Designed miniproteins, single chains. Designs and how they scored, part 102

Each design is a single chain, and the fold is of that chain. pLDDT is the mean over its residues in the fold that is shown.

## One batch from the design tools (miniprotein)

Design m3547
Fold by ESMFold2-Fast:
Structure m3547 (fold): chain A 81 residues (1-81)
Amino acid sequence: SKEEVEAFAKTALSLLRDVFRLSEEQLERVEELFKRAIEAGLSLEEVQEIVGLLLDTMSKRGAEAGIEEAERKLEELIKKK
């Protein structure tokens, strides 16, 4: 549901801010990504896939690369609708 996606997004943003210490600019990009995902009607599973890709890429290549890959995945999922 939209409510579940919004709750998950809020939790993910808190994790990225407090644990991973993303910059305000990086957090704004992730917040916009979640907003677009919700507006496009992505499922909780699709949003979880995007966050999983963000975290996996971030651990290997850094936060900027993680956000770029997450944004790319969002565009791919939106185009398939």
Scores: mean pLDDT 86

Design m3548
Fold by ESMFold2-Fast:
Structure m3548 (fold): chain A 59 residues (1-59)
Amino acid sequence: SMDEMQKALDRLREELTRLGLSDSVIAEAEKLTKEMMDRGVVPEEAIKAAVMQAKIKAA
C-alpha cells in the first residue's frame, strides 16, 4: 500500500541522514527502495539493500 511505502521511505531517510549521506545518494536509495517494494520485496529487506548500496556509493 502507499502507507507501507511511505513508512519504508521515512525509515530509510532517517537512517541515511544519520549516516550523513548526501541528498543525491538518499534520492537514489529511495528510488531503489520503491523499485524493490514494487517487485514484492518486503520493506525491511528493501531498506537494508538500499542502505548497503548507498554506503557503497558514498565510499
Scores: mean pLDDT 84

Design m3549
Fold by ESMFold2-Fast:
Structure m3549 (fold): chain A 101 residues (1-101)
Amino acid sequence: SVKSIRVLTEPSEIDAALKDYPLKLPERPDKVFEIVTSDGTFYLPVIGDSLILPNRAAGVVLAGEIPPLKRYGGDLLASEEEPVVIKNAADVIAGLEKMAS
């Protein structure tokens, strides 16, 4: 179950959240969603209209618990590449921002 969602927009908070991030990002994110669940804490960087998930396992867990991500569950399971990038994700990003408020 989801416990909290925060939107990190300050450069120092983004840097702290991504310090131990398992993946090399192509550029600095515009913001990062911090999602705390019973399964752990997940950081989802946003670059433009793209939402980045660290791996498929995180994507599957979050698609099961986060309503804006549920429709991507099958696509996340089928992804052969990591990081898993959800492109044209403006609707998901807006949904996560609404859940964080």
Scores: mean pLDDT 75

Design m3550
Fold by ESMFold2-Fast:
Order: sequence, then structure tokens, then C-alpha cells
Structure m3550 (fold): chain A 82 residues (1-82)
Amino acid sequence: MSPEELLKEKTEEFLATVKALLADDSASVAERQAAARRVEAEVQEAAKLMVEAGIKLSPELIKLLEEADAAIEALSDKVASL
């Protein structure tokens, strides 16, 4: 499996987890904050690895990373509003 494919799979898994937490009003503030920090760290690490490796991001992966960033912001906003 290529590093790009692995990072895409990880990003999709984390994005799905964050979206589930955004939809679940019963989730605790601590759980939402922990999820936001994990997704942020993974996205930041993935972006750094891709830049360092000189790998050209596919349009699909770029959109997925942008969606992850938007989800992190939405989760942070939801936590801040509580």
C-alpha cells in the first residue's frame, strides 16, 4: 500500500468518526475535544509527510483533507458553544 493510499484511508476513517460525533448530541464535551485533537494531529502529520515526500496530492485527496479540516472546525465550534 502506498503512503498516499494509507493516508487517504486514515483520513476517511477519522473524518467518519468526527462526523459521527458531530451528529451525536449525547457525546460528551471531552469526547468531542479528544476527537478534534486526534483528527487535527493526523491531518497535520499527513500533510507534513506528503510535503516532505514530494508526493503530488490527487484532487480527491485534497478535497478529503479540506473536508477533514472543515469537520475539525465544526467540531471545535460545537465544543465551544457548549
Scores: mean pLDDT 71

Design m3551
Fold by ESMFold2-Fast:
Structure m3551 (fold): chain A 84 residues (1-84)
Amino acid sequence: SLSDVESVLAELPAVRALVDEWAAAGDRELLEAALAQARGQREQARELAEKHAESDPELAAAARELAERLEELVAHIEEKLAAL
């Protein structure tokens, strides 16, 4: 739902802070798990945006925003992993 997408969007800054903490600790396993989860959520958000593009433009727009923020998170985690 729209509220579910908005809830996930609201949580992303806290997730990013946690990723930064794990990177500082050198916790490769947690970073790899976070990367897998972020990639999965990104694909789900992309699919949700495509599915609802015509039927629910507000949900589709929120899902596109979520996909973009998750793409940024994926890139951030990949950079942290490369630096370990």
Scores: mean pLDDT 89

Design m3552
Fold by ESMFold2-Fast:
Structure m3552 (fold): chain A 100 residues (1-100)
Amino acid sequence: MTLADVEAEVAALVAKNGEPRIGELALELARALAAGDEEKFKEYAIRLVEELLRARIEKEGLTEEYEKAALEGARRISEEAGIEEIPEAVERVIKEYKEK
C-alpha cells in the first residue's frame, strides 16, 4: 500500500462524511502508517473511527446509547482493521447496534 492509496481512501471517507476534522485525522493516520509508527497509527485510527461513527450516528439519528456502544465497537475494530477496511467496519458497527 502506498501513501497515495491511503490518501485516496481518506478523500473518499471525507467525501462520504463531509467532516473536515475526519480528513485531518485521516491524514495523520496516513503519515503514521507511512512512517511505520504503529503506536501513532493505532491512536489516530481509534480517533478517526470514533469521529466517523459520531458523524454517521448523528446523520442516521441514532440514540446516545447506540453512540456509546458503537464507539466502543469502533475502538475494537480500529485495533484490527487497516485503513481500507475502516468504511466497511464503520457500517458493520452501525448496523450491529441498530439491530440490537
Scores: mean pLDDT 61

Design m3553
Fold by ESMFold2-Fast:
Structure m3553 (fold): chain A 56 residues (1-56)
Amino acid sequence: DDQVQQAQNRLVQSMKDGGRRIQDTRNGSFSDTQDVIDRRSQIDRDNDNQLQSAQQ
């Protein structure tokens, strides 16, 4: 349960940071946009793995 709580809190913070980054890169180069996309994909994978591990 503690692990699930920490995973949720971390996800909320990561999502807020990711959203801010995406907005900032809207005015940036295409390479910056790709970096944001890669980070988002990594967060999505990390989220899935953490939720599955915590619920086990």
Scores: mean pLDDT 65

Design m3554
Fold by ESMFold2-Fast:
Structure m3554 (fold): chain A 64 residues (1-64)
Amino acid sequence: GPVPGPLTEEEVQVILEVLGEKEEEIQELVKKGDAEGVRKVLDEAMERALERVRELALRRREEE
């Protein structure tokens, strides 16, 4: 998002929540030895987290 300052507590919480939601899926992929699957899930989780952070920044802008 277009926020040049440090991450807010809300933004950090969103990132942690998205990663936490993927923890079980990552554990299953590790059990199967699917390194490519683990990487894909982490990439998708990061993209989702960044999208939610951008949504928070946009919503904050609209609430001005």
Scores: mean pLDDT 73

Design m3555
Fold by ESMFold2-Fast:
Structure m3555 (fold): chain A 60 residues (1-60)
Amino acid sequence: MGPEVDLTRQSEAELQAALDLATASDDPGRPELLEGVRRTAAELGFDAVAERAQQALDSL
């Protein structure tokens, strides 16, 4: 593993943080935020994040 700055790694961490905030909040915009996270994670190949976002949506 090279220590080069990888924007895809940073995006994954940011998506995980957004997912955590969405699931911890009762904000009425939460379903839209979760859909955005799921779509972006799927496009970038972050299957674990996409799956978690889908599970959160299924729980709403």
Scores: mean pLDDT 74

Design m3556
Fold by ESMFold2-Fast:
Structure m3556 (fold): chain A 71 residues (1-71)
Amino acid sequence: MSQAVRDVLAALYRVLNGLDDNEEVKEIIEKLRKGEITLDQAAEEISKLYGVPVEAARTALERLLAREDRL
């Protein structure tokens, strides 16, 4: 994975594990899980929040969702 993807994925895991209280990120992930927003919309919001390319945010979210499907 690129460093940007790794950094975003790590940040998302910190939020989900309660190590980071970023409510905006939690809301984006929850809306994505519920199908209220598309993966592309979620990636654009995460991209803006972390200052990373949309492609890196999208890849990190795809990997996050793939992990969630196993739980």
Scores: mean pLDDT 77

Design m3557
Fold by ESMFold2-Fast:
Structure m3557 (fold): chain A 86 residues (1-86)
Amino acid sequence: MSPVEQLKEEVLKVLENIRPHMSPELQALLDELAARLKEARSVEEILALLDEFMARVRALTSDVEEDIELGAMETAIATLLTSIKL
């Protein structure tokens, strides 16, 4: 597989693993990210999408601070970034 395709698969797999632990609102954001990832053509686009997603989640949850959902998402994204930097 191309490096871009393999990276997409690993990212989507991590998102799938965290999705059941998210609120419906955060699940919608994950679904948007998954759709955008399928359109991404480069590693740089994938990384930019992940950064944008993290910023949006922080902005949306800043008022309510859903500890469990935010914590699970941050852990999954940190794992993704570590895997990508391999």
Scores: mean pLDDT 70

Design m3558
Fold by ESMFold2-Fast:
Structure m3558 (fold): chain A 79 residues (1-79)
Amino acid sequence: TTGLNQLWEEIIKLMEEVSEELGEKARKVREDAMALTSHQEQLNITGQFLEDATKELQKRAEEYMEKMKKKMEVRANIS
């Protein structure tokens, strides 16, 4: 589980950089995963969180890029 704990530290850092809420959510999932006695179940929960987090980050990035694009279109008429 040492390598899995190190992976979770990196996940938490990345999530905290995006938002405090996502970082807190990542810490909660890590706590739940590490409470399990089955290594396979720990990996399954970790993998599920990584999939969910990847989709959430992709969605947030796309939403932010779309907002920036709309702001650029507005500013093109001002500048």
Scores: mean pLDDT 78

Design m3559
Fold by ESMFold2-Fast:
Structure m3559 (fold): chain A 68 residues (1-68)
Amino acid sequence: SLEEVEKYAEEVIEEARKTLSEGEVTFVEHAVKESLEGVRSGKLSPEEAIKAIEEAYENALASQKARA
């Protein structure tokens, strides 16, 4: 459901703020916004949105490690 995606998104953003730099947090927040809009518009299923958010967080972590 959209509610489950919103809850997961909040948890991911909270973790991102604890673990990632400001630039990576902004990237994750943008991906979350697009995923939620995708579910609301019917372009994405809730499952596809969760996967997209997870992938965005993993990509942000990899980007940060590459710059460290």
Scores: mean pLDDT 83

Design m3560
Fold by ESMFold2-Fast:
Structure m3560 (fold): chain A 104 residues (1-104)
Amino acid sequence: EVREAIEALASPDPEVVREAAERLLELLRSLPPEEQRELAPAAARALADAMTSPDPEIVRAAARAGKELDPFLNGEAAAILTGGVLRALSGTPEQAAAAREGLR
């Protein structure tokens, strides 16, 4: 379930990515903290990778999901996610705008 949502974040379709991000958040919130910690780095990497997308809608969806996951992610996962956000904000004007919108 979580693995399927993580894999779907690599989709070139912004609707698939948005749905996958929403499902990932739902699934992670339902898991005990121990399992959240185990899956957090993989989820953070997938979201960070999605934030490098040339599609602003994918960047926005990934940034929004990352913002909502922040309280549940620590250490390495938090650093990976922060790096993804910073790269998106330093990207094209469209990517930067989409990342700012997702973080609101």
Scores: mean pLDDT 78

Design m3561
Fold by ESMFold2-Fast:
Structure m3561 (fold): chain A 68 residues (1-68)
Amino acid sequence: SLKKQLSELVSKYIGYAMAGDVDKAEALVDQIAQLLLQMGVPQDQVDAIKAQLIATARKMAEGVRSLD
C-alpha cells in the first residue's frame, strides 16, 4: 500500500529530524516526494512539500543542537 509506505517514511523522517540527523531526514524527504508523485500529487505541490519538510528537519535539528 502506498499509504502504508508513506506513513512509514514520514515516521522515519520525524525520527531522524528529532535526532538531529539532517542528512538521513533529507534522504527520506526525497523518497517521500517520489511516493507523493506516484500517488498523483502535482509536481508543484510535491516541490513545495519537499521544501517545507527539508526546512522543518533543519529547524528541528537546530533545536536539538541548541539543547547542548
Scores: mean pLDDT 81

Design m3562
Fold by ESMFold2-Fast:
Structure m3562 (fold): chain A 82 residues (1-82)
Amino acid sequence: MTAEQIKEALEEVERLVKKAKEEGKISDADIAAAIAAARATVEAQLAANPDTPEAVKEAMRALLETLAKQHLLTQLELEEEA
């Protein structure tokens, strides 16, 4: 797995958060949609590399979900306090 794949997944999450801010809305649905889009990006990368070991796939999914949730929760808290 390359740093490029992780960068693309995080960039997609940030893109969705920015879009939600531009629309003046950040909700649980926006968080769920952002996580789903990031997960879809990771799954597409894994589908392009079918020989990836299961342990590596699980670790990548777990890391992505943790980072996406942490990032989105931080953004949501900042919006609520503003």
Scores: mean pLDDT 65

Design m3563
Fold by ESMFold2-Fast:
Formats: structure tokens, sequence, C-alpha cells
Structure m3563 (fold): chain A 100 residues (1-100)
């Protein structure tokens, strides 16, 4: 595995952890919960694509995860949840930057 792919996997995994913490412990509306669940799905698919060396699929799923994390952040008013979702988004954006 290349150093770049490993660094992208680490950042995507950190994004997945932050989003999962928001989902499990955050007070989320049904709409925000759906967006976080979609972001988690896309982050998991991005990590799997990175493991297989499929950079095109990894980029597609990272872009979708970032989009859903932003929608989830907009759908919540809880500042602690917003901080977790912003952290997840920044980590996903860093993973995307590494593979672009």
Amino acid sequence: MSKEILEAQINASMALIAASVALLFGELSPEARKYVEEAIRHLSEAINALDKGDLEKAKEHLKKAIEYLERAKEATSDPEVQKLLELAKKQAEKALEIVE
C-alpha cells in the first residue's frame, strides 16, 4: 500500500469515527440522522475502495460523504453535533485532497 493511500485511509477512518460518535451520542432530528447514516455508508465504501486501490470510486464516495456531512450539519442546531460533523467533514476533505 502506498503512503498516500494509507494516509487517505487514516483520514477517512477518522471521519467515520467522528460521524459515528455524532450518530450514537448526538441529539439528531430524523432528517439529520438520515444524512449522517448516508455519510457513514459513503465513508465505509470509500475506505473499502482505497483498500482495493480503486481511487476513482474512493473519490466518488468521499465527495458524497462530504455532501451528506454538510447537509447533516445544516439539519442540526446542536453545537456539539455541529462540531463533530465539521471535524468529520474536514477529515473526509483531507482524504479527498490526498487522493486528488
Scores: mean pLDDT 88

Design m3564
Fold by ESMFold2-Fast:
Structure m3564 (fold): chain A 75 residues (1-75)
Amino acid sequence: AKEEAKRELERVVELEVKYVSTKADDEFVKEVKEKLEEELKEAKEWLESLEDEELLREIAELLRERAEKLEALLE
């Protein structure tokens, strides 16, 4: 569950950076990427601290839905 949640979180962050890169200049994209990478590190530490398998599954499912929506927006 923790590994799945972390994987989907990484996927969401990657897709958010790709989406922003289609709409913004390189300077803004770099700023967003740096901010999201900082937030990703903090979020992964939080996920690692969770022991509730059901909550971790719910988080992974929500992140997966987010990633699928972002993939649809990249066209």
Scores: mean pLDDT 80

Design m3565
Fold by ESMFold2-Fast:
Structure m3565 (fold): chain A 75 residues (1-75)
Amino acid sequence: SIAERLEELAEKGAKNSEVAELLREYMANNSFSPGAERHVQIILDVLEENPEAPVHASFPEIEARLREEIERRAA
């Protein structure tokens, strides 16, 4: 899952820019559902706001924005 990949990269001390590049490469080489593509775009938006930050520092904002999108769709 995307969350599992984020955890692996965070454990290795990766920066937001490094994670964003990996996610963009994965999206280019794999087929995703429209819902999965939207979730990845939300993650990318957070990572691109501060590309030099360690990725683990971005997890709370990623979780908050993903939760908002899921709740919006569950109405």
Scores: mean pLDDT 77

Design m3566
Fold by ESMFold2-Fast:
Order: C-alpha cells, then structure tokens, then sequence
Structure m3566 (fold): chain A 70 residues (1-70)
C-alpha cells in the first residue's frame, strides 16, 4: 500500500508514521501521484525540515510539493 511505502521511506530517514498526521499522509499520497522517486524525495525533505517538530501536518507536505513541482 502507499501507506506502507511511506512508512518504509520514513524508516530510511530514521523516522516513523507517528511523525505524520493522517491528513499529512493523505496529502503525501496525493502529492507523490504514484511516483515512488517523488515520494522518497518528499519524505526526505519533510523529515529534514521537521526534525525538531513532534508532528508534520498536511500544510507542510503541500508547501514542499509546491516547491518541488517538476
């Protein structure tokens, strides 16, 4: 599932799904659009940007997706 792919990508950066709100997970699935490479890019950027935060929100995903549009 896409949620499993997100969890695997997060683990590669030393993070887990508890760092993302449910809305952030849905926003990330939509932003990736089935592109695994884009998913990994967005996850890496989110983990780095939010490293001192408890939770990453949908707005954080949407901001990075906009900044990284092809």
Amino acid sequence: SMRDQIEEALARFGASLDRLSDAAVEALIRAAGGDRTRLHLLVGLLVEAGKDREVIEAADVERLARATQP
Scores: mean pLDDT 79

Design m3567
Fold by ESMFold2-Fast:
Structure m3567 (fold): chain A 78 residues (1-78)
Amino acid sequence: AGKALLAAESAKRQAEQANDTETVKLLEEAIEAVRNKDYESALKYLREAKKQAEQANDTGTVLMVEAAIESVEREKEK
């Protein structure tokens, strides 16, 4: 798995620990998009997941999602 996939999976694990079901669902869609190399859809779902985590006041998941966004943007440039 690429760095982007690992970062997205780590963000999902963090959201699961926070019991944020809506953010987990968005991160599952982002992970699937990364696996399909659909980085545009992956970035869309990751940005939606970040907004959802911010509304849940889950700062840990927000930071992990930001790291996943950076990793996906780097993969998109390759």
Scores: mean pLDDT 83

Design m3568
Fold by ESMFold2-Fast:
Structure m3568 (fold): chain A 76 residues (1-76)
Amino acid sequence: DEETLEEIYELMDELANLVRPRRGPSVREVVEKMGSKSLAVLASWLSLVSGKEVPVPDSYEELKELAREIIEEVRK
């Protein structure tokens, strides 16, 4: 679902800005340059940026919820 993927990119960009504001390409640009939009690639990015072990989810909806939870935790 294109809309779900766009929401995931928005959440990931928000998380990246919270952790390291200022530098680098958007998450969407990085993922697209890697040639893969797979759940494993996106989960790996979340793990790297959050410092938490994020398992590969079964769906993009699950990944979106994981991203939301990580953002809420970081914003505290």
Scores: mean pLDDT 71

Design m3569
Fold by ESMFold2-Fast:
Structure m3569 (fold): chain A 92 residues (1-92)
Amino acid sequence: SLKERVRRVAEAAAEEARRLGLEEAAEQIEREGREAAERLEELAKEFGLPVEELAEGAIESIEAALTLALRLAGLSDEEAEARAREVVERAR
């Protein structure tokens, strides 16, 4: 399901952050990803948007959060973006 996909992506992103010792960032990514997954159907109905579009938006937000965490861990902008994208796409 789309909820499971969003949760899976959030879990993978959080695990990557934890691997680099970024526990607080990992907890934030997991919390926000779980909340986004739980609210997908409500927001889709409220705004009249496809739930698939909201799920993609949630995944993009998770990728951005992981990219920021990786940059704070000392990766270059290019390395952080590439790694975050790899983690997210692999989890989809």
Scores: mean pLDDT 86

Design m3570
Fold by ESMFold2-Fast:
Structure m3570 (fold): chain A 65 residues (1-65)
Amino acid sequence: VGDRILAEIRAAPEGRLTLEELRERVGAPDSVLAPAITGLVLRGDIVIERDAEGRLVLRLSEAAA
């Protein structure tokens, strides 16, 4: 799942996706996505930030680029 999440973010325009877009693209339940996303953040592979609307946005870390 983690490799799939990284692949979807890399394929996205500018290397970023909202959490909602990621859920739709991966097609996995939150019980699977949440621990995978947490693991990637803890490893420094991705960064979570908020957009102007307050939505969670996932992007590749500079260390992973």
Scores: mean pLDDT 74

Design m3571
Fold by ESMFold2-Fast:
Structure m3571 (fold): chain A 60 residues (1-60)
Amino acid sequence: MTPEELRAFGEGLKAARDFLGLTNEQVAERAGVSVGTIRRVERGELAPSADEKERILRAL
């Protein structure tokens, strides 16, 4: 992922989570990843693996 793609993904994740009324903890639980992973992805600090990305998208 490029830095721009990472930022866009993180911003999109946060927007979708806010729209659905979900917490970082709820998305992490549904996706089977750590809360720290969700927080880092939303900040654009961490590129999720392809598998993690699919699980996060399915959690929304």
Scores: mean pLDDT 82

Design m3572
Fold by ESMFold2-Fast:
Structure m3572 (fold): chain A 62 residues (1-62)
Amino acid sequence: SKEEAADELGEAATNKDLEKIIEAAKKLGGVSEEDIKALVDGIKNNDLDKASEAALKIREKM
């Protein structure tokens, strides 16, 4: 289930779907508010490097 949630997070980030990103991150559990904010900020600003780094960091904490 955590692997599926991480895949959902990656897909939502690619599609820039903020609601799905929040849902997937919440489903993963144990993810810091800081990492979620970094991912959302990266997507909002079209900063793909920041968004990718945050997504990778979230996946590593699984």
Scores: mean pLDDT 70

Design m3573
Fold by ESMFold2-Fast:
Structure m3573 (fold): chain A 68 residues (1-68)
Amino acid sequence: MLPELTPQQRAIEAGLQAIRDAYLAGELTEDQARARIAALLATVASLTPAQRDAFVDAVMAALRQARA
C-alpha cells in the first residue's frame, strides 16, 4: 500500500483537486488557477521559489491539455 499522506499533504492535494475541478468546469480563468496553485505551494517551506514556479507551470500545462 502507498504510505498515508500527512495532514498538510492531504490539504494541498485536496486544494489542487478543487482548483483542477473548478478550472475544468470553466469557473476559474488560467490566471486565477495559477494564483490559487501558487498560494497553496507557498505553504510548503521545503520548496525553493524556482521549484514552486516549475510546479505551477507543470500543473497548468496538464490542466490546459485536459481542457483541450
Scores: mean pLDDT 75

Design m3574
Fold by ESMFold2-Fast:
Order: C-alpha cells, then sequence, then structure tokens
Structure m3574 (fold): chain A 99 residues (1-99)
C-alpha cells in the first residue's frame, strides 16, 4: 500500500527531527515543544490514512514520548534512550503493517 509507505517515510523524517531537537535541547520545555510538534505532524498524517491500526501504534508511541519527556529533567541520557527506543518500536510496527 503506497500511502502507508509514504506515511512511513514521512514518520521517519519527523521522528529523526524530534530526536535531533531533543538532543540539542537545553530545557525540558524545548523537548516538550519538539515532542508536541512531532506528534501533531504524525497525528494529522495518520488521520489522512483512516487506519485504526496506525492510530493505535501512534497512541502507544505518544505515551512513550510523554514518559521520556518527564524523565528529561532527572536523567537526560535515559530520556534520549527511551525516545530512540520508542522511535525504533514505532517504525518496526509500521513496517509490519506494510508487509
Amino acid sequence: KEKLKDFYEFAKRVLDELIERAKAATSVEEVRQAAEDGMLKLLIAASMLNDEKVLTILNEFARRVEEAVRLWETDKEAALSKLEQARNDFLKKLEELIK
């Protein structure tokens, strides 16, 4: 399904931008803003697919991102690790839907 492949490539770019912004962030507010911007872009794109499985995967990813943002002030390294793990799990689940 070409639309799902297009969404995967778009999501990968959005998530790469989110991770880079999180790495460059100097405050939890900058990380929160990066997460909110990324999640909004993904939610809008996912809504265009009208696919409940994609929305379920996105909701799970959103929960993990929120957990990582909350961890940022106490352990930045662990927060970044959680964001990278969430990104990898999200992309893997999308790949399973394409196949």
Scores: mean pLDDT 85

Design m3575
Fold by ESMFold2-Fast:
Structure m3575 (fold): chain A 89 residues (1-89)
Amino acid sequence: MKAVEEARKKIEELFEKNGRITEEDIEKIARETGLSVETARRLARRVKIEKAEDLYRKEGLSAEDIAIRAGIEDFSEALLIKRATESEE
């Protein structure tokens, strides 16, 4: 019932401690919370995006620096996040 909220919290804690989330971490969180691996993977991506958005607003970093700090492997995704924050309401 609160599995999504628990999974998100575990993802955020691991990312803050280790600076990255691995597929092994995602699979473990999915097992512990009862979520599918796909759902846990989507939550991990969302947490990385939110961290990247916060870094863009707070520090004005380049897309390359955001990709590194937020653990985003796809530079194109980091650029899309930058464009989204520039177009924010």
Scores: mean pLDDT 69

Design m3576
Fold by ESMFold2-Fast:
Structure m3576 (fold): chain A 77 residues (1-77)
Amino acid sequence: SAFDVFDRDGDGTLSLAEVRELLQALGLELTPEARARVDALFAEADTDGDGTLDGRELVALLERLGVSLPPAARASL
């Protein structure tokens, strides 16, 4: 899945840097304003405070950014 491609640590979670790379791979232009929005949403989604997002938290972040994932892509996360 796209999640697995950007999970460099192989621990089933993504760091902020990996989330930004995933968003760029999905065709999103990360302007300074978009980066600030991603950073804020990442902090809100990181309920455990460990500095990473699991697949569920990543899906929620993508939906809040207006990135609609097809059902097959959601099932892969």
Scores: mean pLDDT 67

Design m3577
Fold by ESMFold2-Fast:
Structure m3577 (fold): chain A 69 residues (1-69)
Amino acid sequence: SEKVEKVQEEAIKILEKAGHLEAAKILKSYKPKSLDEFSRLVLRLLLEGLITEEVAREIGKIIKEIESQ
């Protein structure tokens, strides 16, 4: 999905800029099939302590923005 690929690319940039290199590596290793699957992956990273709530919210904003297109 083009929308999923866009979200994943932007999320990886956010994670790398924030210094969450392990979370960025995990995102690069997965090919989510939908925005919903991608959202669940981001929530998993938050629950595992690999990203902050602030970063998760920033990624969530991008998901909503691209989903509304």
Scores: mean pLDDT 84

Design m3578
Fold by ESMFold2-Fast:
Structure m3578 (fold): chain A 71 residues (1-71)
Amino acid sequence: MKEETIAELRAKVEAFRRALPGDFNSETVQRMIEIYEEAIKEIEAAKTDAEVRQILAETQARVAALAQEAA
């Protein structure tokens, strides 16, 4: 679970970086990348599945808030 979650978040970061020359050149995308990178660090330090879920929920809330503000 933890390793799979980290791999998924890393894949999202790579996808955003690959898309930057096309559709996403904003400060918002850069902040989303930073949020996911921070989440990966927190998940690596997490010791329980409950902590991983809490970090994911907080990460999704932050990303959603940034996307809403950018729209």
Scores: mean pLDDT 74

Design m3579
Fold by ESMFold2-Fast:
Structure m3579 (fold): chain A 70 residues (1-70)
Amino acid sequence: SKEELKPFAEEIAKKLEKENPGKSVDEELLEGLIEFTSKYAKGGKETLEIMIKKTWELHKDAPEKVIKAP
């Protein structure tokens, strides 16, 4: 499960970074979303994709790292 989610999440992150030059996804946050989805989410990859995209949308206007620790 986690082995399937990690490359999928990395592919989504790379796509977002390619479409948004100068911005990047926080690797620690990405791993946190993978861990959470692996343990608690009913939708697997679909839920992970939604979570990554929603988190990106909330933090897209941050400087070079899109997501900062709260």
Scores: mean pLDDT 70

Design m3580
Fold by ESMFold2-Fast:
Structure m3580 (fold): chain A 69 residues (1-69)
Amino acid sequence: MLSDDQVRQLIQQANNSSQLTDDQIQQLAQAVYDYVKRKLLEAGWPEDMAEEIAESMGLMWASVAKIAN
């Protein structure tokens, strides 16, 4: 699980890189998933909804990272 600062740092590194590896994209997508799921659960969201939203956000992040390369 990453801190908010670590997630922001990874996003900045991804945006500033000329090219990301598939492994880096996968790691970032997983970090986004874990972060979003945690925040939604902390906010009192049902686990089912938190997981669905976190999965969607992770997939969206992976797509954005691929487009940014």
Scores: mean pLDDT 73

Design m3581
Fold by ESMFold2-Fast:
Structure m3581 (fold): chain A 81 residues (1-81)
Amino acid sequence: MLSKEVEELIEKGKKYKKEGNYEKAKEYYDKALLEIEIEIGMLRIQIGLSDLLGDEETKREYEKKIEELEKKKEEIEKEKE
């Protein structure tokens, strides 16, 4: 689902939030959100390529991944204080 790098950033954010360091937690959540936006952008490019090639199955898989990423982005934004 999410890349290992994004998951690591989210976990670091949660760790700092648990420790009461809300400023540091926010920094890691912001980094995670930026990485998610980059992944969504790359997936949109892949959808365009799959559409050009007539690969409907791959297109649907990438569309589902974007939906999951956007949902996760919303969850992180709600956790940011």
Scores: mean pLDDT 81

Design m3582
Fold by ESMFold2-Fast:
Structure m3582 (fold): chain A 76 residues (1-76)
Amino acid sequence: SDEELGENTRRLLEEMEAEGLDVPRLLALVEEGRLDEAIQLVLDAGGITEPLSPEERELLRARLLELHRLARRYGL
């Protein structure tokens, strides 16, 4: 349901913050179209030093755009 999607999004953002990701900064970077910086923030928080493949980078980009869309939709 739409309500369940909103709750799942809020919980995901809370879990990401608990794991050390600066979620407010992440969402601000996506809002500004600064997707390469948003991707780098996620990689840095995860301790990932290896470069992503083009396919992995595109998948992460798509996921960040969807996350931002949902956060905006539900006022998160």
Scores: mean pLDDT 86

